# Designs tried in a protein design run: designed miniproteins, single chains, continued (3). Part 107

Each design is a single chain, and the fold is of that chain. pLDDT is the mean over its residues in the fold that is shown.

## One batch from the design tools (miniprotein)

Design m11941
Fold by ESMFold2-Fast:
Formats: structure tokens, sequence, C-alpha cells
Structure m11941 (fold): chain A 64 residues (1-64)
């Protein structure tokens, strides 16, 4: 469930941040800008709480 994923990502879970980053790009590619924005906001919050979460997101950004 994307809602549970967003909550875990926002809490700084690195694996959830990586997955939420991938799902945000997937949603954006499918034209679902609202879901992409929600997941991107969760990723941003998680990155602020944890260096490991920040690294997880950066690794996904490099893949695109």
Amino acid sequence: DLDELAEKAAAGDPEAVAEATREAFRALSQGDSETARRLAEAVRRGMALSEEARRAAEKEFQRL
C-alpha cells in the first residue's frame, strides 16, 4: 500500500525511501502527478531525518 510506504519513508526508513522514490518516478511517468507529489514529499521528509535514507534516495535518483 502506497500510504503505508509513504509513512515509513517519511519516518526515515532507507528501504522505504528507496521504494517510495521508485514509485514516485513510476507515478510521474504514468501521469499520476498527485501520487508522485505525495511520495516525493515523504522521501524529502525521510531524507531530512536520516543520512542512510538520503543516500538511498540519491542512489535511486542516479538510476532515473
Scores: mean pLDDT 84

Design m11942
Fold by ESMFold2-Fast:
Structure m11942 (fold): chain A 86 residues (1-86)
Amino acid sequence: MTLVTTIENASEEDIKRMEELAEELRERGYEAELKVEGDTVTLTVKNASVELVVGEILRAIGLELDGHEAEVKIEGDTTTITIKKK
């Protein structure tokens, strides 16, 4: 499965956490790519267990869903998570 997680209005701390997560996932043998465009950060992980990777992303980001907008979309083998911070 492919996992794509996007954070909009990301702080420098959010970007650092996503980079650290991408490095951890690569060390564990996942194919992980990080893209930063302004205040938007996107992490793409290929051939991942969705449940494990989602858990790690939520832990590493340390984001609270309270007060933030979050969307999850599943299309075939691709899961996309978009988080918009307030």
Scores: mean pLDDT 72

Design m11943
Fold by ESMFold2-Fast:
Structure m11943 (fold): chain A 63 residues (1-63)
Amino acid sequence: DVLEEVEKLVEEGTEAIRQKKYEKALELYEKALKLAEENPDKVPKELIERTRHNIKVVQEALA
């Protein structure tokens, strides 16, 4: 189930942020976004938009 895989990757990315593992969080969110963009009919648009926002926030934290 693509939606479950995307949700799992987003949850793992959020957990990585709690552990201050920002590079790992970025990798996980980017994997989630790529999978979601390849399956736009199976993943809610809101989840895709939230993942894009989270990627931007993590990238800014790493800069």
Scores: mean pLDDT 85

Design m11944
Fold by ESMFold2-Fast:
Structure m11944 (fold): chain A 71 residues (1-71)
Amino acid sequence: SLIEKAKELMESGDLSKYPELIEILLKLDEEEREELKKYAETIENEATKLRTLYLLSLDDEELKKLLEEAK
């Protein structure tokens, strides 16, 4: 599932996977993004947790801009 794939990308801490993560986030609804926010809070690596929580705090327009910059 897209949610499960997003969780794997979030847990990896691999910055090269962020474009793929952002593309998945743009396909998810509000409830699915809320589930991912709860998951992000369980990430033990503080830098990875803060970065993923930041991405999940962005709206669709902000995510699209970030995706263009990440390319």
Scores: mean pLDDT 81

Design m11945
Fold by ESMFold2-Fast:
Structure m11945 (fold): chain A 55 residues (1-55)
Amino acid sequence: MSPEELRREAEESRRAAEELRARAAAETDPRKAAQLYAAAEILRVGADFLEALAE
């Protein structure tokens, strides 16, 4: 995988994480909100890893 491909995947994961956080903030069920925040954090960490790998 090229550094440019890694950066693109990282950016896509960050966008997905932002969407999940926005959904979590609008969610009225605290359990569902917590799950959405957890999913967003996993995507954020994955994006950070991909970006580090791309240098």
Scores: mean pLDDT 83

Design m11946
Fold by ESMFold2-Fast:
Structure m11946 (fold): chain A 56 residues (1-56)
Amino acid sequence: SRSVRVPEVADLKRMTAIVNENAPDNSLEAIAAASQAAADELRAVGARWETVTVPV
């Protein structure tokens, strides 16, 4: 993976981690929802700031 100076992406990754930790049952559905949002944002941000790939 490659990390670029994109605070939006970094903040989104942090949000995903927090959501996963807050999941009471650690349900895959909750994690999948956060991952879906992160992937969508990465596509938009990555295209503008070069390439940012997050293996979630």
Scores: mean pLDDT 54

Design m11947
Fold by ESMFold2-Fast:
Structure m11947 (fold): chain A 64 residues (1-64)
Amino acid sequence: MEKALFEYLLKLAEEGAKKAGEAFETLGKKTNDAEAYRKAAELYEEQGKYEEAERLYAKAEELE
């Protein structure tokens, strides 16, 4: 496959992970579910957003 096509697909996957992370964060806020915050943090880490992931891990620990 061409490198340009691979780069485009990786960018689309990264955008999908962001939407999923936001959805799990919203779920955590509504349910006070530590596992939802951890899932959001994992998705932000996959995007390289380590500061956001750390904040969400801290929030999950705070709820336990």
Scores: mean pLDDT 72

Design m11948
Fold by ESMFold2-Fast:
Structure m11948 (fold): chain A 60 residues (1-60)
Amino acid sequence: TDAIKADRRARMLARAKELVRQREELLKTMPESEVERITQDELLAAQAEIDAEVAAKLAE
């Protein structure tokens, strides 16, 4: 389980860094309020997806 915890942590960190870069790109063409909304929605979706994948991996 330690390996699975480390994998989940690494994936969450990598996703967070990617969302920061995506946010910077979106800020070039969109209002900040809209970009923050999109970023929050994507972060929540990514967290749910990663948690589901980890649960599926634990079930094997």
Scores: mean pLDDT 75

Design m11949
Fold by ESMFold2-Fast:
Structure m11949 (fold): chain A 71 residues (1-71)
Amino acid sequence: DIRERIAALQAEAAAAYAAGDLERVLELAREIARLHVEYVEKEYGPEAGEEARRKAEELLAEAEAQLEALK
């Protein structure tokens, strides 16, 4: 079940966040976004999946840019 995989990754992301491992949080966020897009595409069709992918890509790019700016 895709939802079960997302829940497991969210738990890992929470642990990484508590540890201050922001790079790991981003890695897990990318994996969660990928699975969420797959779920949306299967449930709501390819156009909804495409829109979800675009939104996820925008948010992840912004988060990556923010981390890079903090270096």
Scores: mean pLDDT 81

Design m11950
Fold by ESMFold2-Fast:
Structure m11950 (fold): chain A 83 residues (1-83)
Amino acid sequence: SLEKEGEELLKQAIEALNAGKYEEAVELAKKALELFTKSLGPTDLKVALALSTIGAALAKLGKLEEARKLYEQAQKRAEAHLA
C-alpha cells in the first residue's frame, strides 16, 4: 500500500539523517510525505512526521529558514489532526 511504502521511505529518511546523509534524508522524506498525503490526507500525524524530518535535515544543511517553515507546517498538521 502507499501508506506502507511511505512508512519504509520515512524509516530510510531517518536512517539517512542519523548517518549524516542530509540531502538523501530530504529526498526520502519528501517521497514519504507525498505517499502519506495521498493515502492518509494532509492532517495525518505521519504527514507531520515527514514534514518535521525534512525540516531536521534542512536545518543540518544550514537551510534554517526553510527548516522553520517545515516545522511550522508540521505543527499545524498535527494540531489539525487533534482537532
Scores: mean pLDDT 86

Design m11951
Fold by ESMFold2-Fast:
Structure m11951 (fold): chain A 58 residues (1-58)
Amino acid sequence: SMELEELAKKLGMSVEDAIKLGEIAKALGRDVAVQLAVREGGASEEEATRLVELAVKA
């Protein structure tokens, strides 16, 4: 989705990495994916939560 691509780019993350976060969220839970995006991407918890939500829907 364009929204996922735009947010990933804004956070300095590739679309491929954003999709991987969606897969992690589906396998291990959204909390795990959000924590990874915050620690590796430098995103805020709110931005990470939105990114993971979009990635799960993609």
Scores: mean pLDDT 80

Design m11952
Fold by ESMFold2-Fast:
Structure m11952 (fold): chain A 83 residues (1-83)
Amino acid sequence: MEAAKRLREAAKREPDPVDREFLESMARFIEELEKKGVPEDLLKRLAELAIEDPEKAGRVLRRIREEGLSDEELRKLLEEAER
């Protein structure tokens, strides 16, 4: 899957162990979301957010885990996080 692969490649280039572990964890979580049928465009956007702003991506991840967001709710949350 492209989104998870992008995160794993970013993790290999990350010199900080904490940030690297975060990117690897995000890649695994994106693989789980794909198994649940989340659209690829949303997975790709989440991966890009995780690379550019790990703090914002972490907040999105927390809400997905706690609330079980729908595809529409996730799309709206990503739009807000990207701007």
Scores: mean pLDDT 77

Design m11953
Fold by ESMFold2-Fast:
Structure m11953 (fold): chain A 119 residues (1-119)
Amino acid sequence: SVVLTESGGGTVPEGGSLTLSDKISGGPLSQMDVGWFRQAPGQPLEGIGFITHLGGVFVAGDVAGRAHMSRDDANNTAYLHLTNLRPEDTAVYYSAAKDGLDPSAPVVYGQGAPVTVVG
């Protein structure tokens, strides 16, 4: 019943920035933990980070300092802000959401937003 609609993907030059948006429907974002993942061509899915319904934030790996997450609970939208992009950041980016109040709730994934970094 929860659906994630991603937007903001596209082609950017090396050193550029873009913001990905995830519009949540079917439930209030204020109760959800939101994560971001990416999958580069021929590579496994990797975690970017997550922001919890309580405001806790984790940012993984080599994207620290170049990836920032925010949320707008009133507008049911979560954001991933990417800066100083490199060709290696070329991937399909997926949002994920989970009910933070129910440990047994499934993780729901968005459809994926392609990002191509040209250098």
Scores: mean pLDDT 86

Design m11954
Fold by ESMFold2-Fast:
Structure m11954 (fold): chain A 71 residues (1-71)
Amino acid sequence: KREELRKELLKAIADILRAIGDIINAKKKIEKAKKEGDEEAVKKAEEELKKAEEELKKAKEKLKEIEEKLA
């Protein structure tokens, strides 16, 4: 049973890292779009950032639940 929890822990960590990467990429897209004056691209990248931030929050919540079970 503890082996399954450790696998879930690694998955949650991987999801956090993926979400952080998505946040960084979205912020870079926003910066580039602002420099190019592309208002539509800024809006799209801001939507991507918001989605990535929500994914990070969910992944952190799952990590906390797993950590509590592992004690």
Scores: mean pLDDT 83

Design m11955
Fold by ESMFold2-Fast:
Structure m11955 (fold): chain A 81 residues (1-81)
Amino acid sequence: STQQIHDLLVTAYDILTDGSGSVAQAISYLQQAYDLAIQNNMPQSIIDQIQTAISLLQQGNIDAAIAQLQGAIDQIYQQIS
């Protein structure tokens, strides 16, 4: 569901910003959100932002990944609120 995708993205964002988990855990949550976003036919812009965030985290560019993830969260929030 859209709510489940949002919850996964917010969990990943919290891990990256407050240190409540590892970067590997954040990537795992984002991969789950990516799969669900495709299955739920989410807008391509959201799917692309999630994929870009995963790629940036794998490259060690945490700050850029957080920015992409924030964009995806904001777009999904518009879908559920």
Scores: mean pLDDT 85

Design m11956
Fold by ESMFold2-Fast:
Structure m11956 (fold): chain A 120 residues (1-120)
Amino acid sequence: MLSLEELLDQVLDAVDFLGRRLISLVEDPEVRARLQELRDRFLAEIRKIAEEAEDTAAGLEKFKEEVKKLFDEYRAEVAELVAGEPAEVRAAVLARLDAMGAALETQLDAVIAAQKEREA
């Protein structure tokens, strides 16, 4: 079984990969640079919360709640940055962002479920 640290590294790698794909939809290099800064900040904030996370089902549930809050803030800031982009680009960026949020939740839920089985 992966350690909590290795598992969180996998989650962060997935978010970084999906974030890079989202940024590639935007042609404006200034908007892309700001999206990269937001992604880097989001990843750093997840890492910080992960350092304080307890390796228990309850601790991982709390970690999921904090990550969800950070993701909601990240989503709002991305939406603001792409507000000036063509409607098709905005729709595609927001769709990729929603897919990223769903993937993140699914991965965290799988981790929590595995930890609950270990505690049963």
Scores: mean pLDDT 80

Design m11957
Fold by ESMFold2-Fast:
Structure m11957 (fold): chain A 91 residues (1-91)
Amino acid sequence: MEELRKKAEELVKEADELFKQGNYDEAIDKYWEAMRLYDEAGDFEGAAEVAERLIDVLNEAIQKNKDDFEKVLDYATRLVAAAAYLVAARS
């Protein structure tokens, strides 16, 4: 599963750059895909680390978009899912 880990690492780097640029939606999507690829590879620690980053990014996205109810609701839903995954991965 080295190929899946490499793809996940690349997605995290791309997501970090998008987040730095303020492109929250694309960054969130890439972090989510990276988390799934780490999980699929059996790298639950890698997936957990991405989930922590995703929670931070989602909190920032909510704060930047607080006047957009639909975006806040979508980000909050994803944040709950990422937090639930993190708790399960470390249980």
Scores: mean pLDDT 84

Design m11958
Fold by ESMFold2-Fast:
Structure m11958 (fold): chain A 73 residues (1-73)
Amino acid sequence: MKEALERLIEQAEELVKDLESKGRTELANQVRELIEKAREAYEKGDYEKAFELVQEAISLAMRALKEEIEKKK
């Protein structure tokens, strides 16, 4: 679980950079907040909460990127 969580956090951080490069700064900040909360839960030993939060971060970022494709910005 811990190794998987660390990899998911890294993926979410990469998605933040992608969102920033596309000018989606507000969404990038929202994803960062979810990542920070996931890290806090991980440090407290609440791995289930950390996993949930990082999945929310990734889902939010992926949804934003899909909207970019559909809108053909």
Scores: mean pLDDT 78

Design m11959
Fold by ESMFold2-Fast:
Structure m11959 (fold): chain A 89 residues (1-89)
Amino acid sequence: DDLKKEILELLKELRELAKRLRRNPFTGEPVRAETFSPFDGRDNSPGLSLLEWIEKLEEEVKRTEDEQKLLQIKAEVEVWIELLREALA
């Protein structure tokens, strides 16, 4: 429960950062936050925007009892938060 709560707070932060996105964090090219999709080939949600992927992760966190999966989600979310903080600085 504490781990889920922590991850949901991180996802909330990531969502707020993603909404502010005006350029691709990998290429620097102009993007729309609503349509920006991750382009690293490792995303398990092909075709989703970053915001749609965050929403999917929120539902997965609420439903899963697999601690290993929760820790993987936490690590991915923390990497994205750092990436977007760099891009928005």
Scores: mean pLDDT 76

Design m11960
Fold by ESMFold2-Fast:
Structure m11960 (fold): chain A 99 residues (1-99)
Amino acid sequence: DEELKKYIQLGQEYLNLSGQYSSKGDNKSASKYLQKASDYYLEAAKLSKDPKLSESLRTQSDALAEASKLVEKGETSKAATLYTSTSLRNIGDQIDEEL
């Protein structure tokens, strides 16, 4: 599904933007982009016909939403641990198998 791939790619792009702004100390922009990444992974989860992929995308969406809150509070190291976890790599692997 091309739309599913597109939303996952957008989620990855916003996650990358969040990292760039966080490295500059712009926690407000970093938090905003983590929330956008969360939103795109949630939309991808809704499009997935594979329950396992859908669950992994929802799990990552939840982790990114929580990371957004932590970054807003200045807890950037704790936030990074949530969204650079094994679950992010597992989503990539599942996309490669499904799409």
Scores: mean pLDDT 76

Design m11961
Fold by ESMFold2-Fast:
Structure m11961 (fold): chain A 65 residues (1-65)
Amino acid sequence: GPQQAQAVQQAIESLTGKRISDEAARRVVELLEAGDDEGAREAIEEATGIRLTDEQLAQVRAAAE
């Protein structure tokens, strides 16, 4: 829902300094809900230019829950 997308968007901004679009945030939530953690990491890298570490990706996943 909107709360999960917003939480993911905020987590990514905190980690990367980049605010991703609402559409990109929803895509990241969908990938994480599907268990596609690598797809979520790639989507974040495409949107921000920054590849997250496993620890940073875990923080984004926690925000999606």
Scores: mean pLDDT 86

Design m11962
Fold by ESMFold2-Fast:
Structure m11962 (fold): chain A 93 residues (1-93)
Amino acid sequence: MYEEALKLIEEAKSAPAAEALVLLAKAVALALLEQVKKHAEEYGIDVEEVEKKLEEELKEVEETAEKLEKEGVTTEDILADFAAVEATIKKQI
């Protein structure tokens, strides 16, 4: 799952701003879900509920991505904010 998240981050680097934001949000969701699965039984977390909430949040990201691109947010701006996230995911592999 972390390898799939890193692939989405690489795809985001060459995408338009709106598409880049959606790809990065999906990468974060996949990385978070992998961490949740590792601790689900230990902390009594319902993985299916977490997946459902992440899917709902991703849908809202898709709706706001186009608005942010129209407001002049660039792919470079988005990637700068996600550099720390990429580094954290790489440490999990």
Scores: mean pLDDT 74

Design m11963
Fold by ESMFold2-Fast:
Structure m11963 (fold): chain A 68 residues (1-68)
Amino acid sequence: MEALQKAKELLEQSNGDIQRIKQAVAAIGEASKQAQTWSPDEQARVMEEVKKLVAEASEMMNKLSLEL
């Protein structure tokens, strides 16, 4: 899924940039909405990836508050 790939790339390239992390979160949300129109098997795979990216974005945001 292109939206998930874009979200992953934005998150990896964020390098502490809060705006890039926010863009990644928005892309994750868009991917989740699109997945709702798919088959249950495909939706489950996309949602698993979405959960991983959300957890990673949250971890990065928490680390930024500790480094500042």
Scores: mean pLDDT 73

Design m11964
Fold by ESMFold2-Fast:
Structure m11964 (fold): chain A 94 residues (1-94)
Amino acid sequence: SDRGGGYYAFGVTFFELGDLDTAIFFYQKAIELDPNYPEPYYNLGLVYEKQGDLEKAIEAYEKFIELMENNPDPRYQSPILVEKARKKIEELKK
């Protein structure tokens, strides 16, 4: 019904409060309800980057790009966020 949007919103709230572990929990719940929901993957990348887990951050950003580029729904097309994710992957790889 909400396609994990409610869980995603909780994830964003806890991320902004600095509760990274709780943010991860809710982003993972959003993905569990809708594995094709791109936004939780971008924010998981941000959280893992803040925790210093660069490998998980890269995986999350790559999954975000994959879902954005392969999604026919124009509501999920954000060239700005895709470019931000690509730059983060480049920076984190070396």
Scores: mean pLDDT 83

Design m11965
Fold by ESMFold2-Fast:
Structure m11965 (fold): chain A 86 residues (1-86)
Amino acid sequence: SLFEEIKKALETLKNSQDDDEILEALRRIVELLKQSNLTPEEYEELVKAIKEALSKIHDRILKNPKLREAYLEFVKAFKEAKEKNL
């Protein structure tokens, strides 16, 4: 499912040591969120995963302008997914 693909991309975001892998994962999540119809329960589960991932990559986002740009698109897509599904 698209939900499971988003969760896999979030695990890459959380665990990767490579900024290019993080960039690709952020872009993939944005595209998957645009295509997904998340249930409220699935959305709540993603909120937890996102908080964990962001805590681990926050410093990397601050240091890399490309990651910051991709992160802002990710935040926008996630907000739009919430408004669509609640």
Scores: mean pLDDT 79

Design m11966
Fold by ESMFold2-Fast:
Structure m11966 (fold): chain A 61 residues (1-61)
Amino acid sequence: MLEALAEEARKLLERYKRGELTREETLRGLKELIVRQAEILGLKITDEEAEELAKTLLDLV
């Protein structure tokens, strides 16, 4: 499960780098994956924190 979410995040970033996804589409997808990962780990994360993390990840590519 956790490995599958990491693979999905990687595919989203690769598609963004290829110009197949907009910044907004990629941020939405990354945010959803971050929230799902937090749930699996039993961590409470706010919508704003997930959005901030998604932006940080996207800015690294």
Scores: mean pLDDT 78

Design m11967
Fold by ESMFold2-Fast:
Structure m11967 (fold): chain A 55 residues (1-55)
Amino acid sequence: SIEELAEIAYERLKSLGIYFVSKEEIIELLREKGVRTEEEALRVVTEYVLEKILS
């Protein structure tokens, strides 16, 4: 489910010391992008984080 994929991505970000993205933001992002796999979720969330850091 989207919620399970978001939880995986959220825990991954926390393990990397990234705390500025909420689980709810990740859920909305993954829904917008139509993400269905863990690999896609991690790629999409990584891109989103990089865009925020570079802005």
Scores: mean pLDDT 84

Design m11968
Fold by ESMFold2-Fast:
Structure m11968 (fold): chain A 76 residues (1-76)
Amino acid sequence: LEEKKEKLKEDIKELEEKIKEIEEEIKELEKKLEEAKKAGKEEEAKEIEREIEELEGLKGILEGLINILKKKLEKL
């Protein structure tokens, strides 16, 4: 049982680290988006917006997984 708890904690930590990486990527893309909009590059701006939406979606999925794992950890 204790080994299972340790594994869940490790998995949660790895997912949290992945979320941080995604957050950094989103911040960089947001900067590029502002520059593209300021330069009037509408097509580039749309592409960047799509990439941000995809990363936000992935972040949401990972946050959902963390919540499931945390609930499992609490029940153990």
Scores: mean pLDDT 85

Design m11969
Fold by ESMFold2-Fast:
Structure m11969 (fold): chain A 68 residues (1-68)
Amino acid sequence: EAIPYIEEAIEYAKAGKLEEAIELAKKALSLAPPQARPTIEQAIKYLEAGNLEGAVVLLQTALSLVKA
């Protein structure tokens, strides 16, 4: 359930669409299992700080945690 929102957040972050990426990442956080939530929270902080590269890496990590 969280997977499609994490994937969309990654695409919007790569496109530089910060507001949309943050909104999608927050939606993913609400649906994510407990093990992935801290990583998504950190990714949102990176997006809010304008650190797109760091945010994408953290979102990809969160995606792996959700799939596990």
Scores: mean pLDDT 84

Design m11970
Fold by ESMFold2-Fast:
Structure m11970 (fold): chain A 60 residues (1-60)
Amino acid sequence: MTPEELLKKALEAIDKGDLSTAFIYLAKARSLGVKPFDRKKVEEIKKKNLSEKDAIKIES
């Protein structure tokens, strides 16, 4: 598994609200010497998740 794959899985876990799984993937990626993701990117993902709830209102 590549370090980038581990970071991607960590971000997906954060998006789902599974912080425990996210921390495990982040710790593993860090052990491989990969630079951690920016906190700003984490906030962007959280914002996207909230916006998805607004998308439930579809005119039909």
Scores: mean pLDDT 63

Design m11971
Fold by ESMFold2-Fast:
Structure m11971 (fold): chain A 57 residues (1-57)
Amino acid sequence: MTLDDVLKGIRDAHLRHTGSEEFAEKAVEAFRAYLAGDQELARALGEEALKIGGTGK
């Protein structure tokens, strides 16, 4: 399984769980940014994703 396969899996899992394209997209971008070494962008996108999905439980 490649990194791209993992990222697709994460996106699909978040989309299925929340039904929100915005949440799924933000979560994947945050993870990708973190892996790319952009921790500030990853944190900002992660916080946006948590605001959308974290309250959805």
Scores: mean pLDDT 71

Design m11972
Fold by ESMFold2-Fast:
Structure m11972 (fold): chain A 64 residues (1-64)
Amino acid sequence: MSPEEAAEKARELALEAGFSEDEAEYARGMALTRGPKAAFEAVARGAEKRGKEEVAERARELAA
């Protein structure tokens, strides 16, 4: 997966987990600046806190 694909996927999962558009854009930027793993780990934590365990699990798999 390219860095741009990872960034878009992080944004998509964040929105699905109930993140605001600004929070989703922050996750996208994190993938581009700190790498996909950091972004997907952040999305997984945020999804888990929101009770979106299925989204959190998918984000954790992408972080591996």
Scores: mean pLDDT 83

Design m11973
Fold by ESMFold2-Fast:
Structure m11973 (fold): chain A 62 residues (1-62)
Amino acid sequence: LSDQELDIEVAEVAVAVAETLYKTSKDKKEAEKQLEFYRTVLELVREGVPIEEAIRLARERV
């Protein structure tokens, strides 16, 4: 029921999409950066950070 469960699911889907894009992308550097970004978001939401705040913090790290 928690917003956290939904945030984790959304972040997991985003990581899966980013992994697929990485495999097919012509720009591997940009695709790798995007994948790292979404993986960071997933890690933060799993730790209980709301998805909007996790996105903000991930932008600071990448």
Scores: mean pLDDT 78

Design m11974
Fold by ESMFold2-Fast:
Structure m11974 (fold): chain A 65 residues (1-65)
Amino acid sequence: MVKLSVEEANVLNLIERGKSQAAIGKELGISQATVSRHVKNIMKKTGAKNREELIKKYKEGEIFK
């Protein structure tokens, strides 16, 4: 079971909704570079290799907020 920070959890929720990193940055009031760093950290914590695998793990309950 992987615990995400509140900010990482918000980023992951918007990824699952199909938003781009630029759109996520605008919605959360952070830079696109910061969003990219959060995505990298989420991938590292979850062991997901790509966006599709990350969404699959989230839907299967392997990732928790």
Scores: mean pLDDT 77

Design m11975
Fold by ESMFold2-Fast:
Structure m11975 (fold): chain A 59 residues (1-59)
Amino acid sequence: PRLARALKDYEAKSPYELTVKKGELVEILQYLDDGSVIARLLSTGEVGVIPASYLEPVE
């Protein structure tokens, strides 16, 4: 399963990063070597990079 929930709000610091609010669900598309992930926000379909520490795996 590749779903995760945002543990806290994350505000994008650059155009390639994903903004999420606590409790939102994302699909993890790829794990990156620096501890970040490329994820898709399920509510909007937006794709971007977010630190994996902001996410809790579900399902």
Scores: mean pLDDT 81

Design m11976
Fold by ESMFold2-Fast:
Structure m11976 (fold): chain A 96 residues (1-96)
Amino acid sequence: GSKVTDILDRLNETLANGSKEEFIEALEEAVEFAKKSTDPKEQRLILRAIVAAIRQLYPDDPELQALVDRTMEAIDAGDIDKAIELVEEAVRLLKS
């Protein structure tokens, strides 16, 4: 498949069947892909998938939910750099 499809598949696999560590690794790979992509459609698709995954696994974590809500606001505003920054902060919280 395409690299985007491979990243989305890995994120969904770790969301359903992975350890916390495997899920965090999948998130970090997705973030790095978004940072290196020059296609705003691919960046938005990956960032939205990250938000959906964090919302599904950590619905009762108010700090993570606030970060992913702000990430969606940044995506909707077209501020991809801010969206990436907010997701990197969410990954840091998950690793703590």
Scores: mean pLDDT 87

Design m11977
Fold by ESMFold2-Fast:
Structure m11977 (fold): chain A 89 residues (1-89)
Amino acid sequence: MKEEAVKAAIEGAVKISIKAVEKVSGVKADSLAEAAAIADKLSEEQKKKLEELIKSIEKEVEEIFEKAKEGKLSAEEVEKKLEELAEKV
């Protein structure tokens, strides 16, 4: 239960990271490695936009991770909350 929720939180955070890079760059990324390569090639202004976007959801992501670690959220609840955050990105 607790381990599954933490795994869901990590997977959700990866998906949000990919989507944030796609939104800022306008380029589709099929993996975290591709998203990282795109992020490295971003202009200074695009990098600042990416940092601001991540900062805007950072607190909510941290709260989800903490609740997952404490066993207060199931894997399904973690996935749903992170999918909702991904839509805001």
Scores: mean pLDDT 79

